# Designed miniproteins, single chains, continued (5), part 18

Each design is a single chain, and the fold is of that chain. pLDDT is the mean over its residues in the fold that is shown.

## One batch from the design tools (miniprotein)

Design m16639
Fold by ESMFold2-Fast:
Structure m16639 (fold): chain A 85 residues (1-85)
Amino acid sequence: KTYELKIEGQTVIVTTPDGTVIEIELDLTLDTTIREILEEVGKHIGLDPSKTRVIVDGEEISLDMTLEELAIKFPTADTIIVEVL
């Protein structure tokens, strides 16, 4: 199963594998990790972050990567792909 995440300000827009779009408001900072986002998203959609692989711009990234590190390494990327293992 593959989910797509897009971050717009304080909102995480989640596209589920069946094409449903869910908007989740979070208190996002530059120090927020991908893991923390997936933990909050997982509470809404029943996702286990420990059973996911995260891909940005075709590259697998660490769940411990912060939003600041993500913005520096992938400045033009707007979509985060989450694959459930």
Scores: mean pLDDT 84

Design m16640
Fold by ESMFold2-Fast:
Structure m16640 (fold): chain A 92 residues (1-92)
Amino acid sequence: SEKEKLLEEAEELLEEAEEEIEEGKLEKALELVEKAVELLEKVSEEMPLEAQILLGLALILIGVNKLLGKPDEELLRRAIELLKEAIRLAKK
């Protein structure tokens, strides 16, 4: 289904973002996380409430990170963890 494809694409982007963090490329990691969020927002209405809450919390962390002069690694990792859990819940 379209939902399953978007969830898989978002998960792949989050895994790529984690790789960029390990290389110290935090701006690239943030860009990939934002792309994953755009895909998840397209299917948010079809997600369980718990997954929607996790997506909302990740959006707050991403917003805070964008206000910083340089992205914060801890905020990026926390946003990725929340988004991965939202995807896990959405796949049930």
Scores: mean pLDDT 87

Design m16641
Fold by ESMFold2-Fast:
Structure m16641 (fold): chain A 92 residues (1-92)
Amino acid sequence: SELEKLLREVREEVAKLFGKVSREELRKKIEELVEKIAEKLGLSEEEKEKLLERLLEEVDVNREVADKLIEVGEEIDRELEEKRRKEEEERL
């Protein structure tokens, strides 16, 4: 169905952002993607709202997995930042 194709496109874009952004930023990015898709396909305001609601529900249902992946991503980012700081200190 048309909705299933839209959901796949959004999931692919969201997957690229996993571990790179916070949960709140991820939700905001989903909202931005839904708005862009709505403009591209000429969706009504009602259809856009239904698509957003469905995607947010899917993220919430998989909350535990999504939260864990985001947490792991944040830990990696923290380690990389500490490594850069140590390398910079070695040059001083």
Scores: mean pLDDT 66

Design m16642
Fold by ESMFold2-Fast:
Structure m16642 (fold): chain A 58 residues (1-58)
Amino acid sequence: MELARAVAPVPKTSPDELALRPGDLVEILEEVDENWWRVRNLKTGEEGLVPKSYLELL
């Protein structure tokens, strides 16, 4: 399981995106492209796309 942490607030601007708060732990499910990863929030179980620049690999 590849884990990351949100380092900044991540806004949800479309239905396929996931909003995150700083410090939220996520599992990386898929590297969709160079800039976007599909992740699952470990606290809520919600899945969505986030920009990888907002994430720090653990």
Scores: mean pLDDT 84

Design m16643
Fold by ESMFold2-Fast:
Structure m16643 (fold): chain A 64 residues (1-64)
Amino acid sequence: SESLEVAREVGRILREIGEKTDRIVEARRLRKEAEKLLAERPSEEARKQIEEAKKILEEGRKNP
């Protein structure tokens, strides 16, 4: 489904971006939550979680 694919894609991005920033611990936490939602409810809720993860990581790159 759409939600499943988005969660997987974000997971990959979080891993790469996280390693490039000093906020890797936050990236791992958010990614783990995204995977949990994916397993339980791969719906809009999962998508929201992963979107927030992307935003936080990007913010970290700009403001560490």
Scores: mean pLDDT 60

Design m16644
Fold by ESMFold2-Fast:
Structure m16644 (fold): chain A 66 residues (1-66)
Amino acid sequence: MEQIAGLEAAIADNPDDAELYVQLGKEYLKEGKYEKAIEYFEKALELDPDNEEAKKGLEEAKAKLE
């Protein structure tokens, strides 16, 4: 949770930074919170549609829910 709290604070300062949303998605994925991971990877893709890490993370998180 400490890493997630730090990333949320960073996003509050830099709300348009797609990489911060990718990192937050990865942290939720690591914690097994797959729906939250999906939400944050989708937000990253809204900011940067060509972000390959966000695309891969989204695919992985969706696979974990199925």
Scores: mean pLDDT 80

Design m16645
Fold by ESMFold2-Fast:
Formats: C-alpha cells, structure tokens, sequence
Structure m16645 (fold): chain A 100 residues (1-100)
C-alpha cells in the first residue's frame, strides 16, 4: 500500500533527521531498493537493538518482498519493544492476512 509507505516515511521523518542511516533506509524503501534498506536497517539494529522503528521498517520491507513470515517476526519484535505502536499492529494483521 502506497499510503502505508507514505505513513511510514512521514512517521520516520524525526528519526531520519537524527540518524542519516534512517534517511538512507527510507529513501531506499521509497525507490524499491529493498536489499539496500535491509542492510541499513540491520546496521541500525546492531547499534541499537531496542529500536522498535527499525524493526517496524524491516518488517515492512519483508512484507513488500512477499516474505510474510519474516514480516510477522519483525512486526512482533517491534510490538515487544513498543506495544502501543498502532502502525505495527495494523501491519502485523496485514502480514498475517497475506500469509493465508
């Protein structure tokens, strides 16, 4: 969903201003450069293992690649770190629906 991609991009704007790797990851996602986005997000997670937004974006990238099992795993991880994240809850439900 293009609207979900825009929502993720806008939600990540404050993070992108604080961390150049977030900006590069969001730009890669917007261009469909998913393997590049995965590498950048994995580097962010290595530096900050409790970054719920990085797991959320990683889940979204796997969802777009059609890897629904990995998408579900990463969305669940994002929700373990930030249980109030409504975007992560919506994307988890979407990934579970797609896995049918």
Amino acid sequence: NASLLVALYLDGVARALENPKYREALEAISRGEFDKAIKLLEEIIKENPNDADAYLLLGFVYLEKGDYEKAIEYFRKALEIDPGNEVAEQLLKLAEEKKK
Scores: mean pLDDT 80

Design m16646
Fold by ESMFold2-Fast:
Structure m16646 (fold): chain A 66 residues (1-66)
Amino acid sequence: SPLQQRALDFVKFTYELIETLSPEEAIKKLEEYYKELLESARSQEERDFLDNVYRSALDMIRRKSE
């Protein structure tokens, strides 16, 4: 599924950010990535999916920072 692939890409990108950047910088880069994907979203379903994946990714960064 294209949505499953996007979720995996989001998770992989989030882990790469956690490994290479400070939590603050990781959040900033993740927000930039999310905004780019949101600009290309064509449906409410795609936007809702992206929002859920983004929130999960933010939680991952926050948990690793504490």
Scores: mean pLDDT 80

Design m16647
Fold by ESMFold2-Fast:
Structure m16647 (fold): chain A 78 residues (1-78)
Amino acid sequence: MEEEEKKKKDLERAIEIFQKIQKAKVLGKPIDKEVVEELESNPEIKELVEVLEKIYNGELLSEDEEKIFEIKELIEKI
């Protein structure tokens, strides 16, 4: 239960960071340093953000299948 709650929070944070990155790209602005620092300090969140970017860009690789399944399970448990 506690591990699932952590994964849910990590996913929610990854979605928030992903949205900030996309907004910065659309506006032609640099990504906030706080976002970059969080991605560098939190490899779990960085991995989730990378999967979200691949989904958004249509660049999904077969190696991402397990991560997509994990994200789907977390969403279904919400």
Scores: mean pLDDT 71

Design m16648
Fold by ESMFold2-Fast:
Structure m16648 (fold): chain A 76 residues (1-76)
Amino acid sequence: HMEEIWLEAEAALDIIKVAVGLVSARISGDPELAQEAVRTAEEALKRAKELGYPEDIIKDLEGLLTQARALEEQLR
């Protein structure tokens, strides 16, 4: 089913985008990149809930958002 395949691909890309942003912020120690990582994670999680991504993906995104927020607070 094309729609299911597209949704799974979209979910995978969102996870990768959030993870890359978080790693980039962590390595650079840049507060602006940490803020961007939080925003990217929040946008991805909102989309995940709206589109009905798999529960494991939603949990992974929630975990990444928690990590991004912790990093943002640390670099404040």
Scores: mean pLDDT 81

Design m16649
Fold by ESMFold2-Fast:
Structure m16649 (fold): chain A 92 residues (1-92)
Amino acid sequence: SKKEEAKKLLQQGEDALNAGKYEEAIKLYEEAIKLDPSLSPEALANLGSAYDKLGKNELAAKYYYESAKLYEEQGKTSEAKNLRDVADQLAK
């Protein structure tokens, strides 16, 4: 199913991120969101991490804030706070 394919892409993106393949990870996360937008909170947080590793602090902070907003809307207040705290450090 499209949801299973999206989850596989999300996992492949995480594997790429852990392997230092940041640009590859970004493409995989973007494809995962296109197939299943419900993965957006996780995928946006991972996009933030990938951009952070690339030294693109403004983009990293943007994606962390977007992810935090979606987690907050889901009632995941602690996850949202942690992402906002990271984004605030990058935006300085």
Scores: mean pLDDT 87

Design m16650
Fold by ESMFold2-Fast:
Structure m16650 (fold): chain A 55 residues (1-55)
Amino acid sequence: SEEEVKKLLEEAEKYTREGALATINGDQKKMEEAVKKAKELREKIRELLGTDEVP
């Protein structure tokens, strides 16, 4: 549903911010984990939309 896509986008943005903060703090492990989470969320959005292209 559209609501699910919106929530997933918000979560992906949260992880992007956490990754930026981890980079500033020099925490490579947290940065890598945040990037991975954001990628997983975007793949989930693609599956829900039924398309290979993510807007």
Scores: mean pLDDT 78

Design m16651
Fold by ESMFold2-Fast:
Structure m16651 (fold): chain A 87 residues (1-87)
Amino acid sequence: MKEKLIQEAEEGGKKGAEEAKKLAEEKKKKGDEKAAELAEEAAKLFEEAAKLAVEAIRNGVSEDDELAKKALELLKKAYELYKKALE
């Protein structure tokens, strides 16, 4: 189960980063600086979550894997910021 969640964090992080970057550009074009900043912050967290998820998979995922836990926490935070950017 945890291994599947980490794989989902990798995929979700990569897709989330791309969508958040696209949203940031759209918000900047419309002059919504606040939403653009939130989207940029979300993109950064999505990228970090994906990187940590990849490292956790390469190192062998265990239930006590701090990298796996950190990746999931960053993914959750990124989604929260992305939702705020969507307004």
Scores: mean pLDDT 77

Design m16652
Fold by ESMFold2-Fast:
Structure m16652 (fold): chain A 65 residues (1-65)
Amino acid sequence: MAEEYLNKGLEYMKQKKYDEAIKYFEKAVEINPSAEYYETLSAAYLAKGEFDKAIEWQKKADELA
């Protein structure tokens, strides 16, 4: 379920495995598009240094909030 994918992504974030984290956050967003899940995608892209993608997902989160 979406929450399970979110938790897996957060585990990978703690391990600095940002590409793996992004994959799980993308799965969470596919199941439940929400501001919270878009924010986790934004945070993962920011941590990876992809600032343009981080801004894009943050804007999507702001639209849903």
Scores: mean pLDDT 82

Design m16653
Fold by ESMFold2-Fast:
Structure m16653 (fold): chain A 100 residues (1-100)
Amino acid sequence: DIEEILEKRLEEIKNSSPEERKKLINETVDYVDKLLEENKDNEEKTIELLRLVIRHSLELMRMMGEQSSDRTEESMKKLEEEIEELEKSIDEALENYRNK
């Protein structure tokens, strides 16, 4: 279900206008953050979410690369920052699980 949701979001992002794309990416990040928080005490579900997030992030990076002709350094930096924030949330969730 979660995998299917993330795949559907990727399809929507690929087929969306730049403005809608930004909104969909932010909504997807928020959705994943909520799932990680809800499942922070469940190792198996956290690992499953991490796998899906990594796959999703790589596909987003490829999509952004394909649109690179008009990209600005600022827009690429913002995307990188959001990916880094998500990765930090994942790392914190794993640390919290292992240490408490």
Scores: mean pLDDT 67

Design m16654
Fold by ESMFold2-Fast:
Formats: structure tokens, C-alpha cells, sequence
Structure m16654 (fold): chain A 77 residues (1-77)
């Protein structure tokens, strides 16, 4: 579905962020990496779920907002 494709694209974005953060060995980077791992876990659960499309879209929208925020914050560092 279109929602599942967007979830898979978001997963790739999260994996790219995790790879970038892993290049830094600071306490802040370790905390951010832990948060990214939790987001990835939530996203993978959502990808494998049989939730109605409208519920998946709501959850996806929330996850996208968080990832957008984290990408912007990392780019500003």
C-alpha cells in the first residue's frame, strides 16, 4: 500500500540517521541513538501490523513529524 511504502521510506531515513549518529561517540549521540532505535522498533511494528490504513496513516504522520524534527536538529549541529 501507499502507507506501507511511506513507512519503508521512513525506515530508510531512520537507518540513515542512525548511521550518521553512530559516527559520534558522545553521551548526546548515544542518547539520540537509543531514541532512534525505539522509533525504528515502533515503525517496524507498524509495518508488520494489520491495522486499518487510516490508523496506520495517523501513526505514520506522528512518526514522520518526530523524524523530521530529529533530521532538522542533527543538520543544525
Amino acid sequence: SAVDRRLEELRRRLEALMAEVETSDTPEARELLALLRELLRALEWLLGSDLPEEEKERELASLELVVDFLEARLAAL
Scores: mean pLDDT 84

Design m16655
Fold by ESMFold2-Fast:
Structure m16655 (fold): chain A 100 residues (1-100)
Amino acid sequence: MEEARKLAKQAYQAYQQGKYEEAIELAKKAIEIDPNNAEAWYILGLALYKQGKYEEAAEYLKKAIELEPLNSGAWFNLALVLRKLGKGEEAEEYFKKALA
């Protein structure tokens, strides 16, 4: 879906500029159009992590991995989120998968 891809790109640009609320809004719009857009789920997880919303960030990063298992960034960032949630043993397994 072309529109979803465009929105995901805009969400990532907002994320890179530190505009996390805008990134979340744009990523959610991309997901509404195409729920299989792994990039949009990934950006949503990244932006929520930056806002300290660790439970939600973990949920959406897991969705990104489900859709695109080769996204090593999603594995790595999920490991960071799990560590913030006090789930250090789970985090270690995801770090290993990020390096594979």
Scores: mean pLDDT 87

Design m16656
Fold by ESMFold2-Fast:
Structure m16656 (fold): chain A 106 residues (1-106)
Amino acid sequence: MLSEAEAEAAIAAGVAELAANPELPAWVRRALEQEPAALSPEERERAEAALNTLARVMSGLYALADNDLARALALARERAAASDPARAAALDQAVEVRRELDALAA
């Protein structure tokens, strides 16, 4: 598991990347909505990169929350409330995509 400092660094890096590239969550959603055969190799690569960025934020939140999803989501909301608008939006998007993924796995 990540140390607290490594978890914080992972969250900060992932949130900064999402704030700089707000289209990344849309690439994951597009991949989830389409049949795998309908994705071009380039679309698949973009979706994979976007998912990795979102996973970085979520893995950091999970490490700080002792791998408890409800606690990780609560922590994300707390951080969003304390952040500037761009970082808040990035955290909200990471949480929303994670909820969509969990709903599909249920």
Scores: mean pLDDT 70

Design m16657
Fold by ESMFold2-Fast:
Structure m16657 (fold): chain A 70 residues (1-70)
Amino acid sequence: GTELEGPEIRRVGGTPADGEKVRAILARSADGKRVVFVTPADPELVAEVRAQLAAEGYEILGEKEFTVLP
């Protein structure tokens, strides 16, 4: 999809529960928190996710792990 939650959730978890955690964390990040997330395999998705996060006011600190900083 064109939403940030799609690629991050799919990449981070092999279990639906893990996907729900990532989704909840992304919702909290809407408050202007900094985000580190797992980089998708596809370069097109990497570029889109970076552009969307930058437009939403997020700062990407790393691309191997998905983490929402307090």
Scores: mean pLDDT 45

Design m16659
Fold by ESMFold2-Fast:
Structure m16659 (fold): chain A 68 residues (1-68)
Amino acid sequence: SVDLSEEELAAALAAVRAAIAAARAAGHVRDAAREEELREEYRRAEEELGREWAEAGLEAASLVDAAL
């Protein structure tokens, strides 16, 4: 069947996006430039690493939360 790590990657990225959206809805606009940098870095990592990103996705979600 399909690569399960791709499903995990999609879920992790969805969780990160949901967390960012929730923070913005709550009025968190701190360091928008840094948030944009992290989003670009994560997008590049997804494009370059693919399946390895699935494992890193949970760490990335924690890192984004800590950085905001």
Scores: mean pLDDT 59

Design m16660
Fold by ESMFold2-Fast:
Structure m16660 (fold): chain A 57 residues (1-57)
Amino acid sequence: MMEDVSKWSDEEVEEMQKMVDEGLEALKNKDWKKFEEIYSKANEVAKEILETVLKSY
């Protein structure tokens, strides 16, 4: 994945946002299995965001 978000398609940006939102919901519900599934499918940017949030829990 490119780190420069300006080069991403609108679809790629929406997919990243959806993965982050789903990951955050899984963390809030303490659903570690769902979080792991989302994390494994996430792009590098989404993974970095999810790792940062996970460290805050």
Scores: mean pLDDT 73

Design m16661
Fold by ESMFold2-Fast:
Structure m16661 (fold): chain A 64 residues (1-64)
Amino acid sequence: MVGDKYKATAVIPSSGPGELSFREGDILEVLEEVGPTKYLVKNLKTGEEGIIDLGAVKPYLEKL
């Protein structure tokens, strides 16, 4: 999981503090596991870092 990259297939806005928003075509890299489904990720297109709930947003991500 850490070091994995995903391509976003949809626009997902941030739903709370510290959460990462992303757009279709963005590349997300997993930096750290912070919970059972929550990961610190970096958007490689924007340089922003934030938390995603991978279990909730996985349908909108393609593993690279």
Scores: mean pLDDT 77

Design m16662
Fold by ESMFold2-Fast:
Structure m16662 (fold): chain A 75 residues (1-75)
Amino acid sequence: SSGHPTDAEIEAAFARYDRDGDGVLSGEEARAFLRDLLTAHGQNPTDEEVEAALKLADKDGDGTLDLAEVRALLS
């Protein structure tokens, strides 16, 4: 099926990695989240693709992702 992950699915996955509950994933958490999310959707991303996705989503260059950035990346 041609489908992006649902908002609920994105939120659930995000919350699993957001240990602090602050609504932001830091560097390694952000990379692990993106890798696992892409893998769950039947993709096998390279490290380069994960880095590219992180850089595309991370507008501030801090190596962090918020939920809105993840939604923008995956929509």
Scores: mean pLDDT 73

Design m16663
Fold by ESMFold2-Fast:
Structure m16663 (fold): chain A 64 residues (1-64)
Amino acid sequence: SHMTLPEAVQRLLEEAERLGYPQEIIDKLREFLETGDPRKLAEAIYLINKLEGVKNGFLELLKE
């Protein structure tokens, strides 16, 4: 596809590492990039939302 989900996840992984997110989130994002397993990405997104304490925290964290 033209725009790939893995590219967005790579950016998210870099930001998560720079911001010092929990290792569990980092590991899930890395495993998604290595295996393409969408379950890994879903788990990471869920954990990011919990980390920020908001239902849509994932979008807040990815804001420009």
Scores: mean pLDDT 76

Design m16664
Fold by ESMFold2-Fast:
Structure m16664 (fold): chain A 66 residues (1-66)
Amino acid sequence: MEEGRKAVEGAIAAIKAGVDAEILAGITAREMRELGVSPEELRELAEYAKEQGAEALARALERAAE
């Protein structure tokens, strides 16, 4: 899922640049769910976000996978 991967990478970059991690995590997870990213892909992207140190984003993606 290229669109989901790019959205997560963009969110991680923005968080590192000083954007509020909790707010951006919620927005990103919601947008991915609206794009129809599968629960399995959301979980894979959450693992990627966690590996990159984006814990708030990983948590939001896990919740969106429900």
Scores: mean pLDDT 79

Design m16665
Fold by ESMFold2-Fast:
Structure m16665 (fold): chain A 71 residues (1-71)
Amino acid sequence: KEEEVLKYIEEAGRAFEAGDAEKAIEYLQKALELDPNNAIAYYGLALVYKLLLGDEKKALEYYEKALEAKK
């Protein structure tokens, strides 16, 4: 489970570096299916929505979820 979550986060990071927002979101959502409280996956979604998609409202929602998950 944890190893698989890390793999999805790493794949999402590669997709993000390639500018592939849709693929990055897909992998981050797969990580959250396995670990619904994963702060790194929520931070990843916030970065995708802010930097690749320009959706500041969605980015803020995921930043807030990441902060809750980190505690």
Scores: mean pLDDT 84

Design m16666
Fold by ESMFold2-Fast:
Structure m16666 (fold): chain A 119 residues (1-119)
Amino acid sequence: DKLEEGIKNLKKGIEAKLKGDEKKAKEYFEKAKKLLEESLKEAEKIESELGKTWKGIVYALLAAVYALLGDEEKAREYLEKAKELDDGTLGQKKAIEFAEAAIKGDLEKALELLKKHFL
């Protein structure tokens, strides 16, 4: 499951960054990016309400990972796409909250949201 592995790498990256291991953090964020981009391609093939919810969650997670990698333009682009697909589901709402925390640099809040709602 590419989404689950992407989220696990994102968690490990944030934990590494909080410990000051910038090199390991970047390696985990790059792995999360690739896995989440693959998950997005799979979600894009599903033309249903569940597919739209999945796509929205992946857009928010990609916004967070691009922010954590320092790509602010991509982070804003994906966050905007996630908000456009916001269907009011708890999963989509919490994914957006996670992305906003990551973009703001609130890594402790981002990690808490990720652990509570996606792991």
Scores: mean pLDDT 85

Design m16667
Fold by ESMFold2-Fast:
Formats: sequence, C-alpha cells, structure tokens
Structure m16667 (fold): chain A 97 residues (1-97)
Amino acid sequence: ATYKVTIGSFEATITIDPSAPITEFFEALRKAFGLSEDQLSLLLTPLDDTNVLAQLRLRANGEFLLSDSLVLPKDATVAEALPLLQQQPGVSIEELK
C-alpha cells in the first residue's frame, strides 16, 4: 500500500506492505525524511508477553514530538499500528488509492 505521512514538519510518501513489521515502516520513513534513528524512532517497551508500549519520538531540526504511549501487539504490523499512530497530535497518515 502507499501512504502519505506527515510527522511534525516532515512529509513523505512511502510504499510498504501492510503486513510488514511497523519497525520496517519507520525504517522506510526515516530514509524518506533523511533522518537517523536518533532523530525519528518508535520506542518500544515490553508491557507483557503479548504487548508492548510504543511511543513515537521526533527530534530533528529544532522540533520535538513525543506521542502518547500506545499499546501494540508484540511484532505489530503496519496495518495494526497505523490506525493508532494517526490519532496522535502532529501525526497524519493517509493511505493513497
């Protein structure tokens, strides 16, 4: 699928399989934005055997954005994680037809 993604002042269009790991989505997004892992990351903290706490962090070009803690399945896919991420302030994710 193809997604138009805006995080803070950064905008890119990426194409990725919805069944791919959410970590692969962030790797593609960093490459498209020209950012390192230290500048754009999805912070994952184990919550239990099946779930993680995920936080989106942007720290680039004088911008700072930290999302709320999201509960995601361990090894969450793009299709599972994007509906929760797009609800965060400063994040816009649109699937292009």
Scores: mean pLDDT 83

Design m16668
Fold by ESMFold2-Fast:
Structure m16668 (fold): chain A 72 residues (1-72)
Amino acid sequence: SAAYRRFLERQVEVFREVEKLISTWSEESLAKMDQSTLDQLENLRAWVRAVESLPPDASREELLAKLAEIRG
């Protein structure tokens, strides 16, 4: 649905702001990030790529199928 796609587009924007913020953090702060947090960031990057690869009129089912490919 269009609403679901808009929600995901906003998540992409939030992710870009988070990446920008992380780039300003000290090496000391980055070294304290655990593997779980790093894995979550990689999953978020995969999510961003999936949303950006879909056509504007893509259905929720098409999006879920794309995300399943990334998870498998």
Scores: mean pLDDT 67

Design m16669
Fold by ESMFold2-Fast:
Structure m16669 (fold): chain A 61 residues (1-61)
Amino acid sequence: GLIEELAKAGRSGDSKAAREVAERLQEEYGLSPEEADRVGAAATAGDLALARRLVEEARAR
């Protein structure tokens, strides 16, 4: 899924790819740019549980 691709891009140090995946999260899940950036930061740090929680919280709004 998109969160896994975001984590992979983050772990590889590919900040451009990570940003592009975060933008797709914005389109697919209706996240704001700021929400997508927070998800990207969490996934890049390896915190996939936090990244998933942030997506769920954003979608609940």
Scores: mean pLDDT 76

Design m16670
Fold by ESMFold2-Fast:
Structure m16670 (fold): chain A 93 residues (1-93)
Amino acid sequence: ETILEVLEKYLKDVEKAREEFKDVKPRGTSRPDVDGKLDQETLRDLQVLAGVKDDGIGNSDVLKEIEEKKTPEEIKRIFGEVLLPRGDAPPVT
């Protein structure tokens, strides 16, 4: 499978977890939504962890380079580190 497919599946898993937590949180609390797409900031963090240039550009050539250097499992681990839930208030605007 392609790296894009692996990353999109991972993002959907994170989004599902947030949706489940929504049911137990009191109403009126705001939080950022996850739409299953890669943000440029997330891509830069992933690129740094993968050891490639942090351009923040999600073109297939850059992602293919990461796939060639890292296994899908390693990429999933790296992406997981970037997307770990933060206990602090969400830093999104």
Scores: mean pLDDT 51

Design m16671
Fold by ESMFold2-Fast:
Structure m16671 (fold): chain A 73 residues (1-73)
Amino acid sequence: MELEKKIEELKKEIEKNPNDASLWYDLGEVLEKAGKYEEAIEAYEKAIELEPNSQAAPILKKKIEEAKEKLKK
């Protein structure tokens, strides 16, 4: 399974670099593509926590809102 393999690879990278916000962002995107919206929200929130003043933070907040909408279905 392509997405599951990518999730495993990103989790291993995060284990080595847990404070790298870009890895948490990438994990969130792959989880979202896999339909794992709750886990994707957690990953995006972690990325914002690590880099709250990042230019990516507004984009991540929008992705969190979109993922929350998917959970309401």
Scores: mean pLDDT 81

Design m16672
Fold by ESMFold2-Fast:
Order: sequence, then C-alpha cells, then structure tokens
Structure m16672 (fold): chain A 71 residues (1-71)
Amino acid sequence: MSPEKLELEVEAGVVMVAAAVLIRIGEKEPAEKVMRLAEEALRAARAGDLEKARELLEEAKKELEKALAAT
C-alpha cells in the first residue's frame, strides 16, 4: 500500500468518526453531509484516485468545521 493512499484512508476514517459523534449528539443533517463526503473520499482513495480523494477529504473537513461551528 502506498503511504499516501494509507494516509488518505486514515484521514477519511477519522473524519467519519467525528461525523458519527456529531450524528449521535443531534447534529444529524450537517454531520450526514460530512459522513457522505468522507465515505466518497475513502472509496476514491481505495480505487487509487488520490487526487479525487484529496479534494473530497478537503471538502469533508470544511463541512466538518461548519458543523462544529453550528451551535
């Protein structure tokens, strides 16, 4: 496994865990968007599309920041 592919898969997994916690505490709609983007990033990384995986992961991180800023 390439170190870059592994890093992207790990980062996507961490974002998915963060989104799952937000779903559990009631921030369901914004957290579901984060989860979807992170899952798409993980699939892209596993398929070897590292550029798409980075773009999706970066979007997931931005949406996660928005979800965390929502009170």
Scores: mean pLDDT 78

Design m16673
Fold by ESMFold2-Fast:
Structure m16673 (fold): chain A 74 residues (1-74)
Amino acid sequence: SAADEAHKAAALAELERARAAIEAGDLAAAAEHIARAEAHAAKITDPELRAEVLKAEIEVSVLVLDAAVKRVFA
């Protein structure tokens, strides 16, 4: 539906903002953007569109983990 596509677009836009925050070293801002992405994704009723967003969320979560590990050993 148009609503599901809009929620997917909003979730993916928040994940791109999370990536930018990770590159800037702002893990708190990254967590806020991921939470906003999850809120948009929760409104998606189409399981295929939800799976696309979940895949992107997993990719961003791996980046957060890598950045957090690097920060602990900095």
Scores: mean pLDDT 87

Design m16674
Fold by ESMFold2-Fast:
Structure m16674 (fold): chain A 92 residues (1-92)
Amino acid sequence: KKLEEAEKLLEEAEELKKKAEELREKAEEKSREALEEARRGIEEGLPATETSGRALRLVGEGTDLLIKARQLERKAKELEEKAKKLKEEAEK
């Protein structure tokens, strides 16, 4: 019945939220790596263009991960809303 369908949607939403959280953690790691690469390049006396290039690449990777996390969070929200509607319909 509709309650069982709602439960499955909530489980799917939960899995998407966990995936999004993992991607956010990886994005934070990329941000830290970018900062460390910037510091290392300055300390080693590397040209600003080379130092910036390495840091920007890591920032770009982190940004991509955040975009993916946000997409998964939106999908999870949609599934939660569908589950709520199914529960309401099952009660009436």
Scores: mean pLDDT 81

